# Designs tried in a protein design run: designed miniproteins, single chains. Part 61

Each design is a single chain, and the fold is of that chain. pLDDT is the mean over its residues in the fold that is shown.

## One batch from the design tools (miniprotein)

Design m2101
Fold by ESMFold2-Fast:
Structure m2101 (fold): chain A 81 residues (1-81)
Amino acid sequence: KIDKAIEEIKKVLEENPDLPDYIRSILESMIKELERAKENPEEQEKVLQSFISLTKSLAERYPEHKEVFEKIRKILEEALK
């Protein structure tokens, strides 16, 4: 399911071309770390859980972009199942 999460996050970036550079950088960093976790199955759950926590924190810190971070959180939670 990590492959699907990566594809869905990439789609969020494509569907939101007007996202500020700092948010785009955060999401691109998450994609990069998920790609790394894809090569290490033992770390996948930990990485997904850490990013779920991160997206919750980011939604609180940047309420103007809360919907984007909540969408990413749901993608990550679905990958964890």
Scores: mean pLDDT 81

Design m2102
Fold by ESMFold2-Fast:
Structure m2102 (fold): chain A 115 residues (1-115)
Amino acid sequence: MEEKLAEIDRLLEELKKSTDPKEVAALFNRLLQLGLEILLDPNATDEQKERVLRAMLEAVRLMLEYAKKHKDPVLARSAVGAAELLEAMSTNPDIQAEARRLRDEAEKLLKELEK
């Protein structure tokens, strides 16, 4: 568990520094996969799950900012899907509200890019 949490922190740091769209997508997908493994682990504490959900929200924010900067509809679409998943996986109203906000922002961007 602690190794997976440390890997999420590492992937998030790499995502913040990435400038390549393929690397951004790969890092985001790996972070999402590890995050889901922790969220579905019955041995994970509520505190660990909340930490993971907040890290995943930050990853969605970073991916969405990258999608805006590079006008990338694929990353924007991925942000929509990830935000919807985080909203569904959380019972914390603050996390649900932030996920919904990110989804709405990503959907607006996607609509502007796919025109």
Scores: mean pLDDT 83

Design m2103
Fold by ESMFold2-Fast:
Structure m2103 (fold): chain A 97 residues (1-97)
Amino acid sequence: SSFQDLIDAIRARDLAAARQALDRLTDELQLPPVARQILREALDDALTSDADPQQLYSKYTQQLQEVISDPAMFQLVSSILQDIIDAAVQGKQLARE
């Protein structure tokens, strides 16, 4: 539910809805505050900038590697980051049509 709400909001380029959905998702998953902050920054950057998706992946993956020592948690948070960036790319393509 919260995950689908997040993806739908990102594709719609609705930053306010996307932020609310991300907050719900990260709360449900009980992510540590530092991971939540990095994902919020990545979401804001992906929806408000024209930054290259590969550069966003590299930037935020590096930040996550520095703060998450648990491999399972890193894999989960990195997966969410990838889904955020992919959904932002899809939303940008739809907005150009």
Scores: mean pLDDT 85

Design m2104
Fold by ESMFold2-Fast:
Structure m2104 (fold): chain A 99 residues (1-99)
Amino acid sequence: GKLEEAKELLKKAKELIEKAKKEKDPKKKKQLILEAMKLVEEAVKLALTLDDKEEAIELLKEAKELLMEMLKVAPDDLELILRLIGEILRVIGLILDLE
């Protein structure tokens, strides 16, 4: 179901973040973070279609934590950093709207 799909996307995003932490090439590190961001965005979209509000909030909170981890490991790339901050703020807004 949608819940299992969202959880699998977040799991894959976490795996990419762990790979990014070990990557020494800033270009490859950026690509891994961008791929992880896309998976988190897809999981957030699925979470918003769930009938269970509490399950949706839990997924959005996990998505926020993963985006914050991406920000900590991001290379010194202003565009990427600003995109991550924007997505973190967007997800926080979605959590507040559901609570």
Scores: mean pLDDT 90

Design m2105
Fold by ESMFold2-Fast:
Structure m2105 (fold): chain A 74 residues (1-74)
Amino acid sequence: MSRFERRSEALAAIMQIAAEVYAEAKEKGWSMEEMAARIRERVEAYLAERYPGDEELRAAGLTATRSLIRMMEE
C-alpha cells in the first residue's frame, strides 16, 4: 500500500470513528471532553492495530483527530 493510500484510508476511518462516537455521545448526553477522549481512544487503537509501528501516520492521524474534535466543539 502506498503512503498516500495508507493516509487516505486512515483519515476515512478516523472520520467514521468520530461520527460513531458523536452519535453515541449525543444519545447518552456525554460532555465534549468525554466524547473527545473516546474518539482519541478508538483512533489510537485503530492505528495501532492496522498500521503498527507507523509513527508518522500516527502523528498525522492524531493531528486530524484534533481538527475534527475542534470542529465538533463549535
Scores: mean pLDDT 81

Design m2106
Fold by ESMFold2-Fast:
Structure m2106 (fold): chain A 78 residues (1-78)
Amino acid sequence: SPLEERARQLLLRIIDEMIEREKDPLKKEMLEALRESVEREDPSVLLEKLTTEEKKKAALEKANEILERLRREVAALL
């Protein structure tokens, strides 16, 4: 669908802008993995990029901050 492709391209642009503004290395890595997941339309990419239990735990703690920021960026477009 042309509307679905447009929404996907807008989401990729939001993620790219978040990556450029992100200073936390783990959050930046998580955003880059999210971007690849959206670009490939494959959520398994997110799991493949987290290789240690400590990294997975830290990522879960930071995931809420990433999701809240993504929600605010999307809301700003509406």
Scores: mean pLDDT 74

Design m2107
Fold by ESMFold2-Fast:
Structure m2107 (fold): chain A 69 residues (1-69)
Amino acid sequence: SKEEVEKLLEEAERLGVRLLIESGDLATVQAAGRLMKEARELLEKGEYEEAKKLAEQAINLLRDAIARA
């Protein structure tokens, strides 16, 4: 659903800020940012399943980077 994707994108934003503060990993933040931008574009088009997959991919990238920091 739209609400579910919006919640995932909010989580990804929080994780991105955390990663940037804790490690300065700009490359991972930028990669996740691109996925989040694409997810938002898909969300605007009503493609909720595809948007959800990209938002989850962004979260996974950020969580993995934080765990490695």
Scores: mean pLDDT 87

Design m2108
Fold by ESMFold2-Fast:
Structure m2108 (fold): chain A 77 residues (1-77)
Amino acid sequence: SAKLEEAVELGKRLAGLLYKKMLAEGKTSGEAEVEVDGVKIKIKVDVNKGATITVKVGEEEKVIKLSTKELEELLKK
């Protein structure tokens, strides 16, 4: 669904922001969770392994994995 696709893109942006914050703070792992308008996004980041993003919209769930290289690409403006 369009809502699930939009939530996935939001999750990827949030994973990049979390990764940037972790690098600035010298942290090797971090987690974040956001829930808004029935969309739930869980993000787990490890600077050596990458990110796992779990997106839930109603009864639909999608898990996305991003490599460390893909996280670095999200930091390029």
Scores: mean pLDDT 83

Design m2109
Fold by ESMFold2-Fast:
Structure m2109 (fold): chain A 100 residues (1-100)
Amino acid sequence: MADAIKKLQELLEESRRQEIEVSKQVLDKALKKKTWTVDDLIDLYQAAQIMKLQGVPLTPEQEALYQQALAKLKQLSVSDPDVYRRYLGADVAAKLLAAL
């Protein structure tokens, strides 16, 4: 039993590390961009949420980027609500508005 539990823990930790690494790469790529599309803003929001769900603290630069993405998505929800809903889907759009 101990060996099976250890192997499961190792697989879960590896899966967690891969998800964190991909999310970190998305955030790092966004930090290098001067302008963001709606897809970039969604990718930023999702990457930051994955990091938070995995219990990984964002750097100050990543947290600032996340807050900027939230603010821009909130502006989009007011200026172009149909575009906002089409890109995020109804459930994600509602959750994001509740978080703002």
Scores: mean pLDDT 72

Design m2110
Fold by ESMFold2-Fast:
Structure m2110 (fold): chain A 80 residues (1-80)
Amino acid sequence: NEEEIEKLIKEIEELARKYLDESTVNEIVAKIEQMKTLSISEQMKIFGQILLLMSRKNVPPDVRRKIGELLLKIGALLAK
């Protein structure tokens, strides 16, 4: 599970770097890493914060949707 989660985080990081600055990408990755130790309700708050941040930074809708799908996969793996 950890290896699969790390692969998903790397995919999000690579995709986000095409549209966001290094500091913003690092903040997103740090928030996702924190999800590993948080409750489901707190994970959902982080999920919403990341999506809102991407929207405010004008990340294209199709890219935001793809990152959202990857975040949901991470959440599903953490629930196992």
Scores: mean pLDDT 83

Design m2111
Fold by ESMFold2-Fast:
Parts: sequence; C-alpha cells; structure tokens
Structure m2111 (fold): chain A 87 residues (1-87)
Amino acid sequence: SVLEETLARIRELVERMTPENAAEVTAEIERLLREGWRQGLSPEEMRELVREAIRAIRERLGDSPLAEEIIDRLEMLLTHMELEAEA
C-alpha cells in the first residue's frame, strides 16, 4: 500500500540521517509526505506517517536541538496540509 511503502521509505531515510545531511533528508521526508497526500492518503494515515517519522528521528538523533527542529518542521507541514484540505 502507499502507506506501507511511504513508512518504509521514511524509516530508511531516517536511518541515513546525520547532522550534516539532516536538512536534505528532512526535505525528502517532506516530499514523501506531500506525495502521499496527493496520492489520496487520509488525514489519519498522514498523522500515522508523521508520528512514525518523529519516533524514528528521536531514536536516531536523541534529545538534540536538531531533532526538535526537524520534529517541529514536520508537525508544521502536517498542520498546513490539514488546513489546506479544510479550505
């Protein structure tokens, strides 16, 4: 399924994440989230994707300021996508 494929790709991207490539990897995760939304994933499935990404990022980067910045960025993207769906 699109959900399962996107979850697997997000996990793989986070596994490769370093402080040096964090911006590039985050942009790719955002691209996957936008593509999943465009392919018809539900708001519930999108929340599951973001929740899993946040979990994986925290496990990979710990309680670092970088992890919190990335998490905030992903949560903001989800909020923007949900607001656009309501508009």
Scores: mean pLDDT 83

Design m2112
Fold by ESMFold2-Fast:
Structure m2112 (fold): chain A 58 residues (1-58)
Amino acid sequence: MDEVIAEFVKGLPDAQAARVANAIRRALEEGMSYDEAAKLAGISRETVEEIVRRAREA
């Protein structure tokens, strides 16, 4: 899971990478909606869905 998230955030500023990782973890662990996770991370809903899909497959 963490490895998959790291691949998607590799090119992002540290602050945004941390927000993305936190938002994805909350979507997976706490049932946060993809729309809310996208807003927190500053990325598209489609990107959140792709990261979550990859994390579940890993």
Scores: mean pLDDT 76

Design m2113
Fold by ESMFold2-Fast:
Structure m2113 (fold): chain A 74 residues (1-74)
Amino acid sequence: APPPLSEEEKAEYRKRIEEIEKKYPIVKEILELLESGESLPGSLEEELTEPVLENKEAIEEALYLKRLLRYSEA
């Protein structure tokens, strides 16, 4: 199970997600689609534009941080 997060860690993760979303608007759109339960058909590389591929690391980091925050709330 993921370790429990401190309030400072939660605040830092939220701040990082906000910075990523502001710097890369496409990341916000992808995260909203995934959070709404809509599945992208096929691979992200096939369905999404080149800017998403260029920002894949940022997208993956934001998803990882959001998952950690969700697990800490359970």
Scores: mean pLDDT 64

Design m2114
Fold by ESMFold2-Fast:
Order: C-alpha cells, then sequence, then structure tokens
Structure m2114 (fold): chain A 68 residues (1-68)
C-alpha cells in the first residue's frame, strides 16, 4: 500500500543515514547503489496514482520531521 511504501522509504532513509556515519567513501558508494535499487523496487510496486499519493505523503511526513 502507499502507507507501507511511505514507511519503507522513511525507514530506508534513516537506516542509510545511520550506516553512512561509519562507512568509508567506497562503502557509501555501494550503500547509495543499494538504496537506489530498493527505492526503485518500492516504486515499481505502485500505480501512477499511488506514486502521486506517495509523493504527497512523503512531503507531509518530512515536513513533520523537520518541524520537530
Amino acid sequence: SVEEAVEELLELDEEAREKAKTLSPEERQKLGAEVFARVSAIMSRLSVAERDELIDRLAERQQERRAA
């Protein structure tokens, strides 16, 4: 669902950010490729309408996080 995709993407962002703190530049390059592949897989499961809803929901969740 769109809500599951939103949570997956937010968790992925947080996980990648934490991992990046302890990684070498070469390991960060690999992490970036893995993150991109996972994002692509999540997006490929959604219809066009669901992707539009996902973008709106991500914007709302990111705004909430920045305000906190």
Scores: mean pLDDT 78

Design m2115
Fold by ESMFold2-Fast:
Structure m2115 (fold): chain A 65 residues (1-65)
Amino acid sequence: SALSGLSEETLNLLMQIFGVSSEEELEKLPLSEYEFALALARANGAPEQHIAEIEEAIRRMKAAL
């Protein structure tokens, strides 16, 4: 899974951004939604760890194409 290795804190942040309640629902979202979440996290000054984990998840998603 592209979400493997993300901290619970980053998973919870993504779930809040997308209004979903599980990691399985996150895995159903398209790449464009994660790119939006990354832009939103950067704009709101999210911790560097969360930004780095989201960037890595996007990289893994792109590699799976």
Scores: mean pLDDT 81

Design m2116
Fold by ESMFold2-Fast:
Structure m2116 (fold): chain A 75 residues (1-75)
Amino acid sequence: SLNEELVEELLEEIKKRNPSGLVSYEEFVEFLQEHFGFSEKEALALAKLADKDGDGFLSIEEVRELLERLLVPER
C-alpha cells in the first residue's frame, strides 16, 4: 500500500542519517516533529514507547514497528 511504501521511504531517510542503525531519542523526536507534526512532548512519549530495550536508542526495527502503527493500522 502507499502507507507501507511511505514507511520504507521514511525508514531509508532514518538509515541515511543513522548509518550505525541506532537512532537517538533526540534524532527520532526531531524526525516525528518534522514528518508527523507531533509536539516535542508527544514525540518523546512515542520514542520512549518504541524503545523496548530502555537504552536510550532505537533500533531500525523498533522505528519500523512504530511507523507501521502510525501509518498502517493493524488488521
Scores: mean pLDDT 79

Design m2117
Fold by ESMFold2-Fast:
Structure m2117 (fold): chain A 59 residues (1-59)
Amino acid sequence: SAALEELLALLRARRLEEAKEKVKEMVAQGYNPDEILAALEPRLSAFELAALRGFLAQV
């Protein structure tokens, strides 16, 4: 998914405010939070994964 690749790039670049807004946008568009997490978990560092989990918990 282009949206998942964009979110991954934002998390890796430490553009955390933009990554948070991208998570909100994706969930509003019908993406399942658990599916976003499962798709990106093996591709993220511990820090990036913690940030993603925090953003997903707020939607």
Scores: mean pLDDT 86

Design m2118
Fold by ESMFold2-Fast:
Structure m2118 (fold): chain A 107 residues (1-107)
Amino acid sequence: MIIEGENPRIIVIAGEQDEEETIKKIEEALERGARVILVDTQTLLNNPKLREYLISLEERHPQLFMREVADAEYKDLEPIEIPENTLLITDDIEAAQRMLAYYEKYL
């Protein structure tokens, strides 16, 4: 599932992915000014094409704030409301909301 806010600044990736569609949505959001990518560690491990793309992207765009967030880091945080400037690429909205809580509190 993909939820697009206005003028996405932050991209959150968690759960099951269509790797090709996910990569396309990331590229479109980056062209629109997105600069933060939060990706769930297990999601990254389960999606090798996405992983290779994100590694390449970080090397080509060192100004990009990219962070892997493990479920152990966010699972016990209270989910927050999704900011308007967020692109969610996830089938687990609550996990994405907790990842955003981790970002706001610790990153």
Scores: mean pLDDT 82

Design m2119
Fold by ESMFold2-Fast:
Structure m2119 (fold): chain A 85 residues (1-85)
Amino acid sequence: SREELLEELQAIARRVGELYGENIDKLTPEQREEVEKLLREFERLFKEGMRLYREKADPSTIKELLKEMEKKAKEIEELLEKAKK
């Protein structure tokens, strides 16, 4: 349903934000720059997803965007996990 897609958009954003907040102090300046670049790309996708939801776009379009967001989330999670030591 559309409400489930909205919940998924919000859940991914919360997960990424929480993980970043928990690990930011463990990052080197170079790692922080790399993560911040991915976060900017993730934020762009999230804003687009919210726009598509508000404009009542086709659910399949939102699902494709969610897949791209999950890919970026995984890239961020992997970088943060490496910094965790």
Scores: mean pLDDT 84

Design m2120
Fold by ESMFold2-Fast:
Structure m2120 (fold): chain A 64 residues (1-64)
Amino acid sequence: MEVELVGADGKVYRAEATPYGVGKAIDELEKDSGVKFSPRARAEAMRRALEDPTAVIDLAALNA
């Protein structure tokens, strides 16, 4: 099942609702946007994806 991630660029990325899938998508977002996400933002995104795979996760908001 795929979760939706919103990057700092406002683009929606789809990732597998697993820690690995979310981590890979965040790594791609960092490369594309040049924005680094904190370990806390990554962990929170992974947790939310596991709790609700239908969630839309705003990575920029989590990184604030």
Scores: mean pLDDT 77

Design m2121
Fold by ESMFold2-Fast:
Structure m2121 (fold): chain A 81 residues (1-81)
Amino acid sequence: MVEEFKKKAEELRKKALEEIKKAIEAGDMQKAYSIAHQLLEELDKLFQEASKSLSEEEKKEAKRILNEILKEFGEEYLKLL
């Protein structure tokens, strides 16, 4: 379901931002970068796995959701730097 994909993707984004904030507070910028990179890989994998069970209409909606989450993550990540 697209709603499950959205919830999981948003949870991954929020979790990554929380861990990135902790890494930045600890002065570990390499760890912050690594977490951001892992998030992008996890989001792509989540989308590929979800796509196997989604209709064409649901895939289109999931892709819009993925693009929105990637945009929001990028904006929030830059604000933390």
Scores: mean pLDDT 84

Design m2122
Fold by ESMFold2-Fast:
Structure m2122 (fold): chain A 73 residues (1-73)
Amino acid sequence: SDLERRLEELVARAERLAREQGNREALLEVEVLEGLALIAVGVGRLTNDEEFRQRMLEKVLARVEALIAELEA
């Protein structure tokens, strides 16, 4: 899944930026966002709801992108 792969790439980038800056709050937010992605995948599998999985992962992706933009500012 392209969405999951892109999310993994952006999460890794956000973690790297947050660590380089010593931004503990951003690191915690990355952990929360990873947890939300895991819940989205798990719930999607349990309910066989691909639309829910896709929608939730897209929301997580959007927040990770926003966090990266904040860290790069």
Scores: mean pLDDT 86

Design m2123
Fold by ESMFold2-Fast:
Structure m2123 (fold): chain A 72 residues (1-72)
Amino acid sequence: MEIDEEIKKLYDELFKALDEGNREKAVEYFRKIKELRGELPDELIDKFMTDGVIKVLEDAGEEERVEAIKKE
């Protein structure tokens, strides 16, 4: 099973939810991505440089990820 394909699909849904302003759905998709990877890989975090995504990470309780993004 290719986890990467499912993660890409979840990212598409995550960005769609953010575009709709649906924070609950965005957090749900982010949690699914985290569960599949155990944690977001740094390569994908580099693509997550938007205020909306940072807010979703904060709402999901991803303090370490948010802090890493803000420091680097």
Scores: mean pLDDT 63

Design m2124
Fold by ESMFold2-Fast:
Structure m2124 (fold): chain A 85 residues (1-85)
Amino acid sequence: SAEDERVTAAMELLLQLLDEAEARASPEMQAVFRQFRAILEEEHARYLAGELSSTEALGRVAEALLARFSEEQLRAMEKLLQELA
């Protein structure tokens, strides 16, 4: 579907950005980016399986990030991603 195509394209772009961020990150932050990637892949798989809408999948990614990472880790991640934009 057009939605599946858009979601997949957006995910591919985000995964590319995460790969670039991981390559530039400290070893500690590399682990954080790898976990972010795993969360994205898990929720995308649920979306493709028809278990979640695109909006629900995005919400679950946000919830997982907030639950798993400290505010400091989230800010460090945001800063590095912004530097690559």
Scores: mean pLDDT 83

Design m2125
Fold by ESMFold2-Fast:
Structure m2125 (fold): chain A 66 residues (1-66)
Amino acid sequence: MSELEKEALIEAAQEVAGASREEVEELLRKHGGNGKETVEEIGRKYGVDPEKLQRKAVELYIRKQE
C-alpha cells in the first residue's frame, strides 16, 4: 500500500468510524498492509459498512491526486 493510499484510509476511518490513526495503523500492520482486510475489521469493530468505508477512502485518495 502506498503512503497516499494509507493516509486516505486513515482519514476515511476517522470520518466514517471515528477510529484513531494509531488503531488504523496497527490494523494495517496486523493484516500485512492489506487494505481490504483492514477495512473489513474496522467495519466489524465500529459497526460501519465496509463498502461505505472503502468508498470514502477511494474518494479521499482521488481528491489527493493532482
Scores: mean pLDDT 82

Design m2126
Fold by ESMFold2-Fast:
Structure m2126 (fold): chain A 61 residues (1-61)
Amino acid sequence: MEERLERARRTAEGVAEHMRKLSLENAQEARDSIVAFARRTLSPEEAELIERRLEEVIEEL
């Protein structure tokens, strides 16, 4: 589980970098798509970690 959460965090950081370069509207669209994908393909804990990190990015924009 530790390694899965670490991978989820690294993925979220990469996505966060891209989202910061987008407009708020485009960043929200990217966040919604990625969160939906994570919820379908990853464990609930990994999806929640990604969602929270991307939400932080939206708050910064």
Scores: mean pLDDT 79

Design m2127
Fold by ESMFold2-Fast:
Structure m2127 (fold): chain A 102 residues (1-102)
Amino acid sequence: MKLTDEQMTLLGRLLRELAERLNQIDPSLTPEEVKKRVREIALELMKRFLEENPDLTKEQKKEIADTVLKALRLYLKKRGYPDEVIDEVIAEVKKEFDKLIE
């Protein structure tokens, strides 16, 4: 479903906050600790965003979730994580996002 200009602006703010918080993750953490922290940040921000935007349709929520998942994948690739680790993190976050949308 097509997002409105206002919703696109809100999504842009969400993505900027996500990027800022992800960039603050300690580079000395183990891969498992990074995976846990990425999941926690993504879920916290998505939950807050949905609570602040209760009038979003299920389709709009899915589009926003997909955009956040793409941003997470790009972040993890930029950090040099192997594809198997990225796929695992994205699958776990997607499962939790699906619960928030349903």
Scores: mean pLDDT 82

Design m2128
Fold by ESMFold2-Fast:
Structure m2128 (fold): chain A 75 residues (1-75)
Amino acid sequence: DNLVQVLQEGLERLREALPVIEEHAKAGDGEGVGRALREAGFSPEVVERARKDPEEGVRYAREAIRELEEKIAEL
């Protein structure tokens, strides 16, 4: 169950980060969105795009949560 545990920990980190990312995006704070995504483990390329388009940062976080939920459901 090591894989399930790793994926579940990643999912919990993303779920905790999502409201922070959403609040920064509502404020138009691309730097805040980028920082929250970096802390959640997103790649530098995703962070850079989200800093320029904060709403895309919210979308990336939601997609990552959905993908992890689907992956866990397959195990």
Scores: mean pLDDT 83

Design m2129
Fold by ESMFold2-Fast:
Structure m2129 (fold): chain A 89 residues (1-89)
Amino acid sequence: MEPEVVKEAKELLENTEIKESKVPAQAVDPSLSDEERKELIQWALLEIKEALEELEEAKKNNDVSKEVASLLRIIGSLEDIRLYEELLK
């Protein structure tokens, strides 16, 4: 069974255009411009993509610690996207 968070991440990547980000992902800061928040969302999407690839490799290698680390990375990036999207509303 695939974790629900992985399904959410995959659906988000399929339905969202990933653009190049010039701003690194960081904690939510309400002083950021809407354009900077959009770039942070793009960075978080790239982070999810990389973490999903790392998760698949960890599963192939039966590396539980890497699998857990990749899942936490996906969860954190999904939370960041949700927070940035709320600030754009």
Scores: mean pLDDT 70

Design m2130
Fold by ESMFold2-Fast:
Structure m2130 (fold): chain A 93 residues (1-93)
Amino acid sequence: SEAEEILERTKKELQEALKFVEGLDEAERAQLAADAAAYLEKAKKTREALKKKIEENTTPEVAEALLEVVERQLELAEAIVAGDLERLRELAE
């Protein structure tokens, strides 16, 4: 289904993001964390509007999958900001 394809793609993207972050040195991780923090602040402010648009423009099953993607992306950014590699691995499962 379209919902299953969305979730499978997101899982692969999270796995690739984890490999990328694990390959960075301390200074590179600090820069990524700063960029992720700026993204998180903006994303949290727009999250409710984005959720409403998703719910209004698709089926319930696809909406649920897309909302899970949004929440996973926010959790990924929070883990990057925290430098929490264990959380990144958990999200990539």
Scores: mean pLDDT 76

Design m2131
Fold by ESMFold2-Fast:
Structure m2131 (fold): chain A 56 residues (1-56)
Amino acid sequence: MEIDPEELARRLGVPLEKVTTVATLWGLGLRSVGEITARSDVPKPLVSRILREMGV
């Protein structure tokens, strides 16, 4: 991951834990925004934004 999770959390104005959770689930092989949302309690628009900002 090119971008630091702490920097991304600060730029998006969201808790670091939400960024880290989404990144971890993506790393575990979850490729559906809906499934990541269900597993992380992060709203779908934020999951999509975090993944896009991560360059995936």
Scores: mean pLDDT 77

Design m2132
Fold by ESMFold2-Fast:
Structure m2132 (fold): chain A 71 residues (1-71)
Amino acid sequence: SQIQQADRIYRQARQYIRDGDTRGASRQIGQLVRIGRQSRQQGDTQTQDYISRMVRDMSDMVIRQSQQQGR
């Protein structure tokens, strides 16, 4: 399932963000964007919306983590 694959990638991305590995997190976010695009091409709007929320959530976490590291 694309959703199960996305969930696994999301868990890995969250760990990279916690560890301050922004490059690792960016690679995982890139994979999610690719899966979301594929879901859209297949007409699976539910999976696309689910993945889009994950991407936004992770992007927000990366921004917050970067701001915290500046202190």
Scores: mean pLDDT 79

Design m2133
Fold by ESMFold2-Fast:
Structure m2133 (fold): chain A 74 residues (1-74)
Amino acid sequence: SVLDELEAVIEETEKEVKELVEKGDEEGAQKKLDEAFARIGEIAKRHNASDEVVDRVLARLLRLATEAQRAIAA
């Protein structure tokens, strides 16, 4: 399902971003987040996902980006 495909992207991105943040690779973490935003957009368009589903998934990715930025700044 579209939800399973979107969830897989979020989970993969969260894991990769966490590892990059732990290594202090800010550029690598940002690149992975940018790639995830692009992939989510393409998946949503391909599956004709509802605005509610898209907004929820993008909110999760934005939260991950905020948490990563705070962890790097700490």
Scores: mean pLDDT 80

Design m2134
Fold by ESMFold2-Fast:
Structure m2134 (fold): chain A 66 residues (1-66)
Amino acid sequence: SGIEIAMAQIYIGIGKLLEKKGKLEEALKSYERAIAILDKVADDPEAQKLKEEAEKNKEKVEEKLK
């Protein structure tokens, strides 16, 4: 389970970096990858917190792409 959490943290970090660089579509894809990984360990409380963060960042990016 720790591997999935670590991978998700990396993708969230990449998404934040891409968002800062204005690469919004790439940032969206990175957050989607993090969410997909976290869905595999959805019963882990730490995974639930990270998924909430990734989903909030994804929603913010989706609004900017409209």
Scores: mean pLDDT 86

Design m2135
Fold by ESMFold2-Fast:
Structure m2135 (fold): chain A 108 residues (1-108)
Amino acid sequence: MKKTEEELLEEIVKYLLSHFSKEEAIELAQGFGPVPVEDLPLLLEAIKKANGNKEVLEALAEVILERPELAGEAFRAVIKAKSPEEALELLKKIKEAKSVEEARKIVE
């Protein structure tokens, strides 16, 4: 099924609305705006893995907005994490990374 960027973002917002208020869901979706269409499926997987944890999703959106080149590594960190606490620690380290290579080592 071929989806437009807007359709994929709408699906993400609909998922967020199942866990958050409309205002919070829109703010989080806005944070995901810089993500390329090709990476939106990975973003959706990360959002589902976060399972409604607001702190994790806000930290993820912050990395994407401030460091969009690190978005892929941030998604993998959330998907790999065993707990919300681990996801937050990994996202903080990724946000502070000086390069994509450094961010990849954080997720290893």
Scores: mean pLDDT 77

Design m2136
Fold by ESMFold2-Fast:
Structure m2136 (fold): chain A 75 residues (1-75)
Amino acid sequence: EEELIELILKLGEKYDIPEVRLYVERGWSPTAIAKALLDSLIFRGVEEEKLEEVKEELIKAGVLTEEEVEEVLAE
């Protein structure tokens, strides 16, 4: 949905993950982009508090389930 893409773009801008815009341009699903966003945040070593905020926002918006978030974190 358009609202999910808008949320993901805002999160990518807030945390300086420019790849999010590229994924949107390439037509990736909101779920796939959200997983890539989380992976990028983990790779860049963002603060645990900020990572938790992003996880909660994505789950609350219905972009990712708790199970999908755990799967990304497991590598």
Scores: mean pLDDT 77

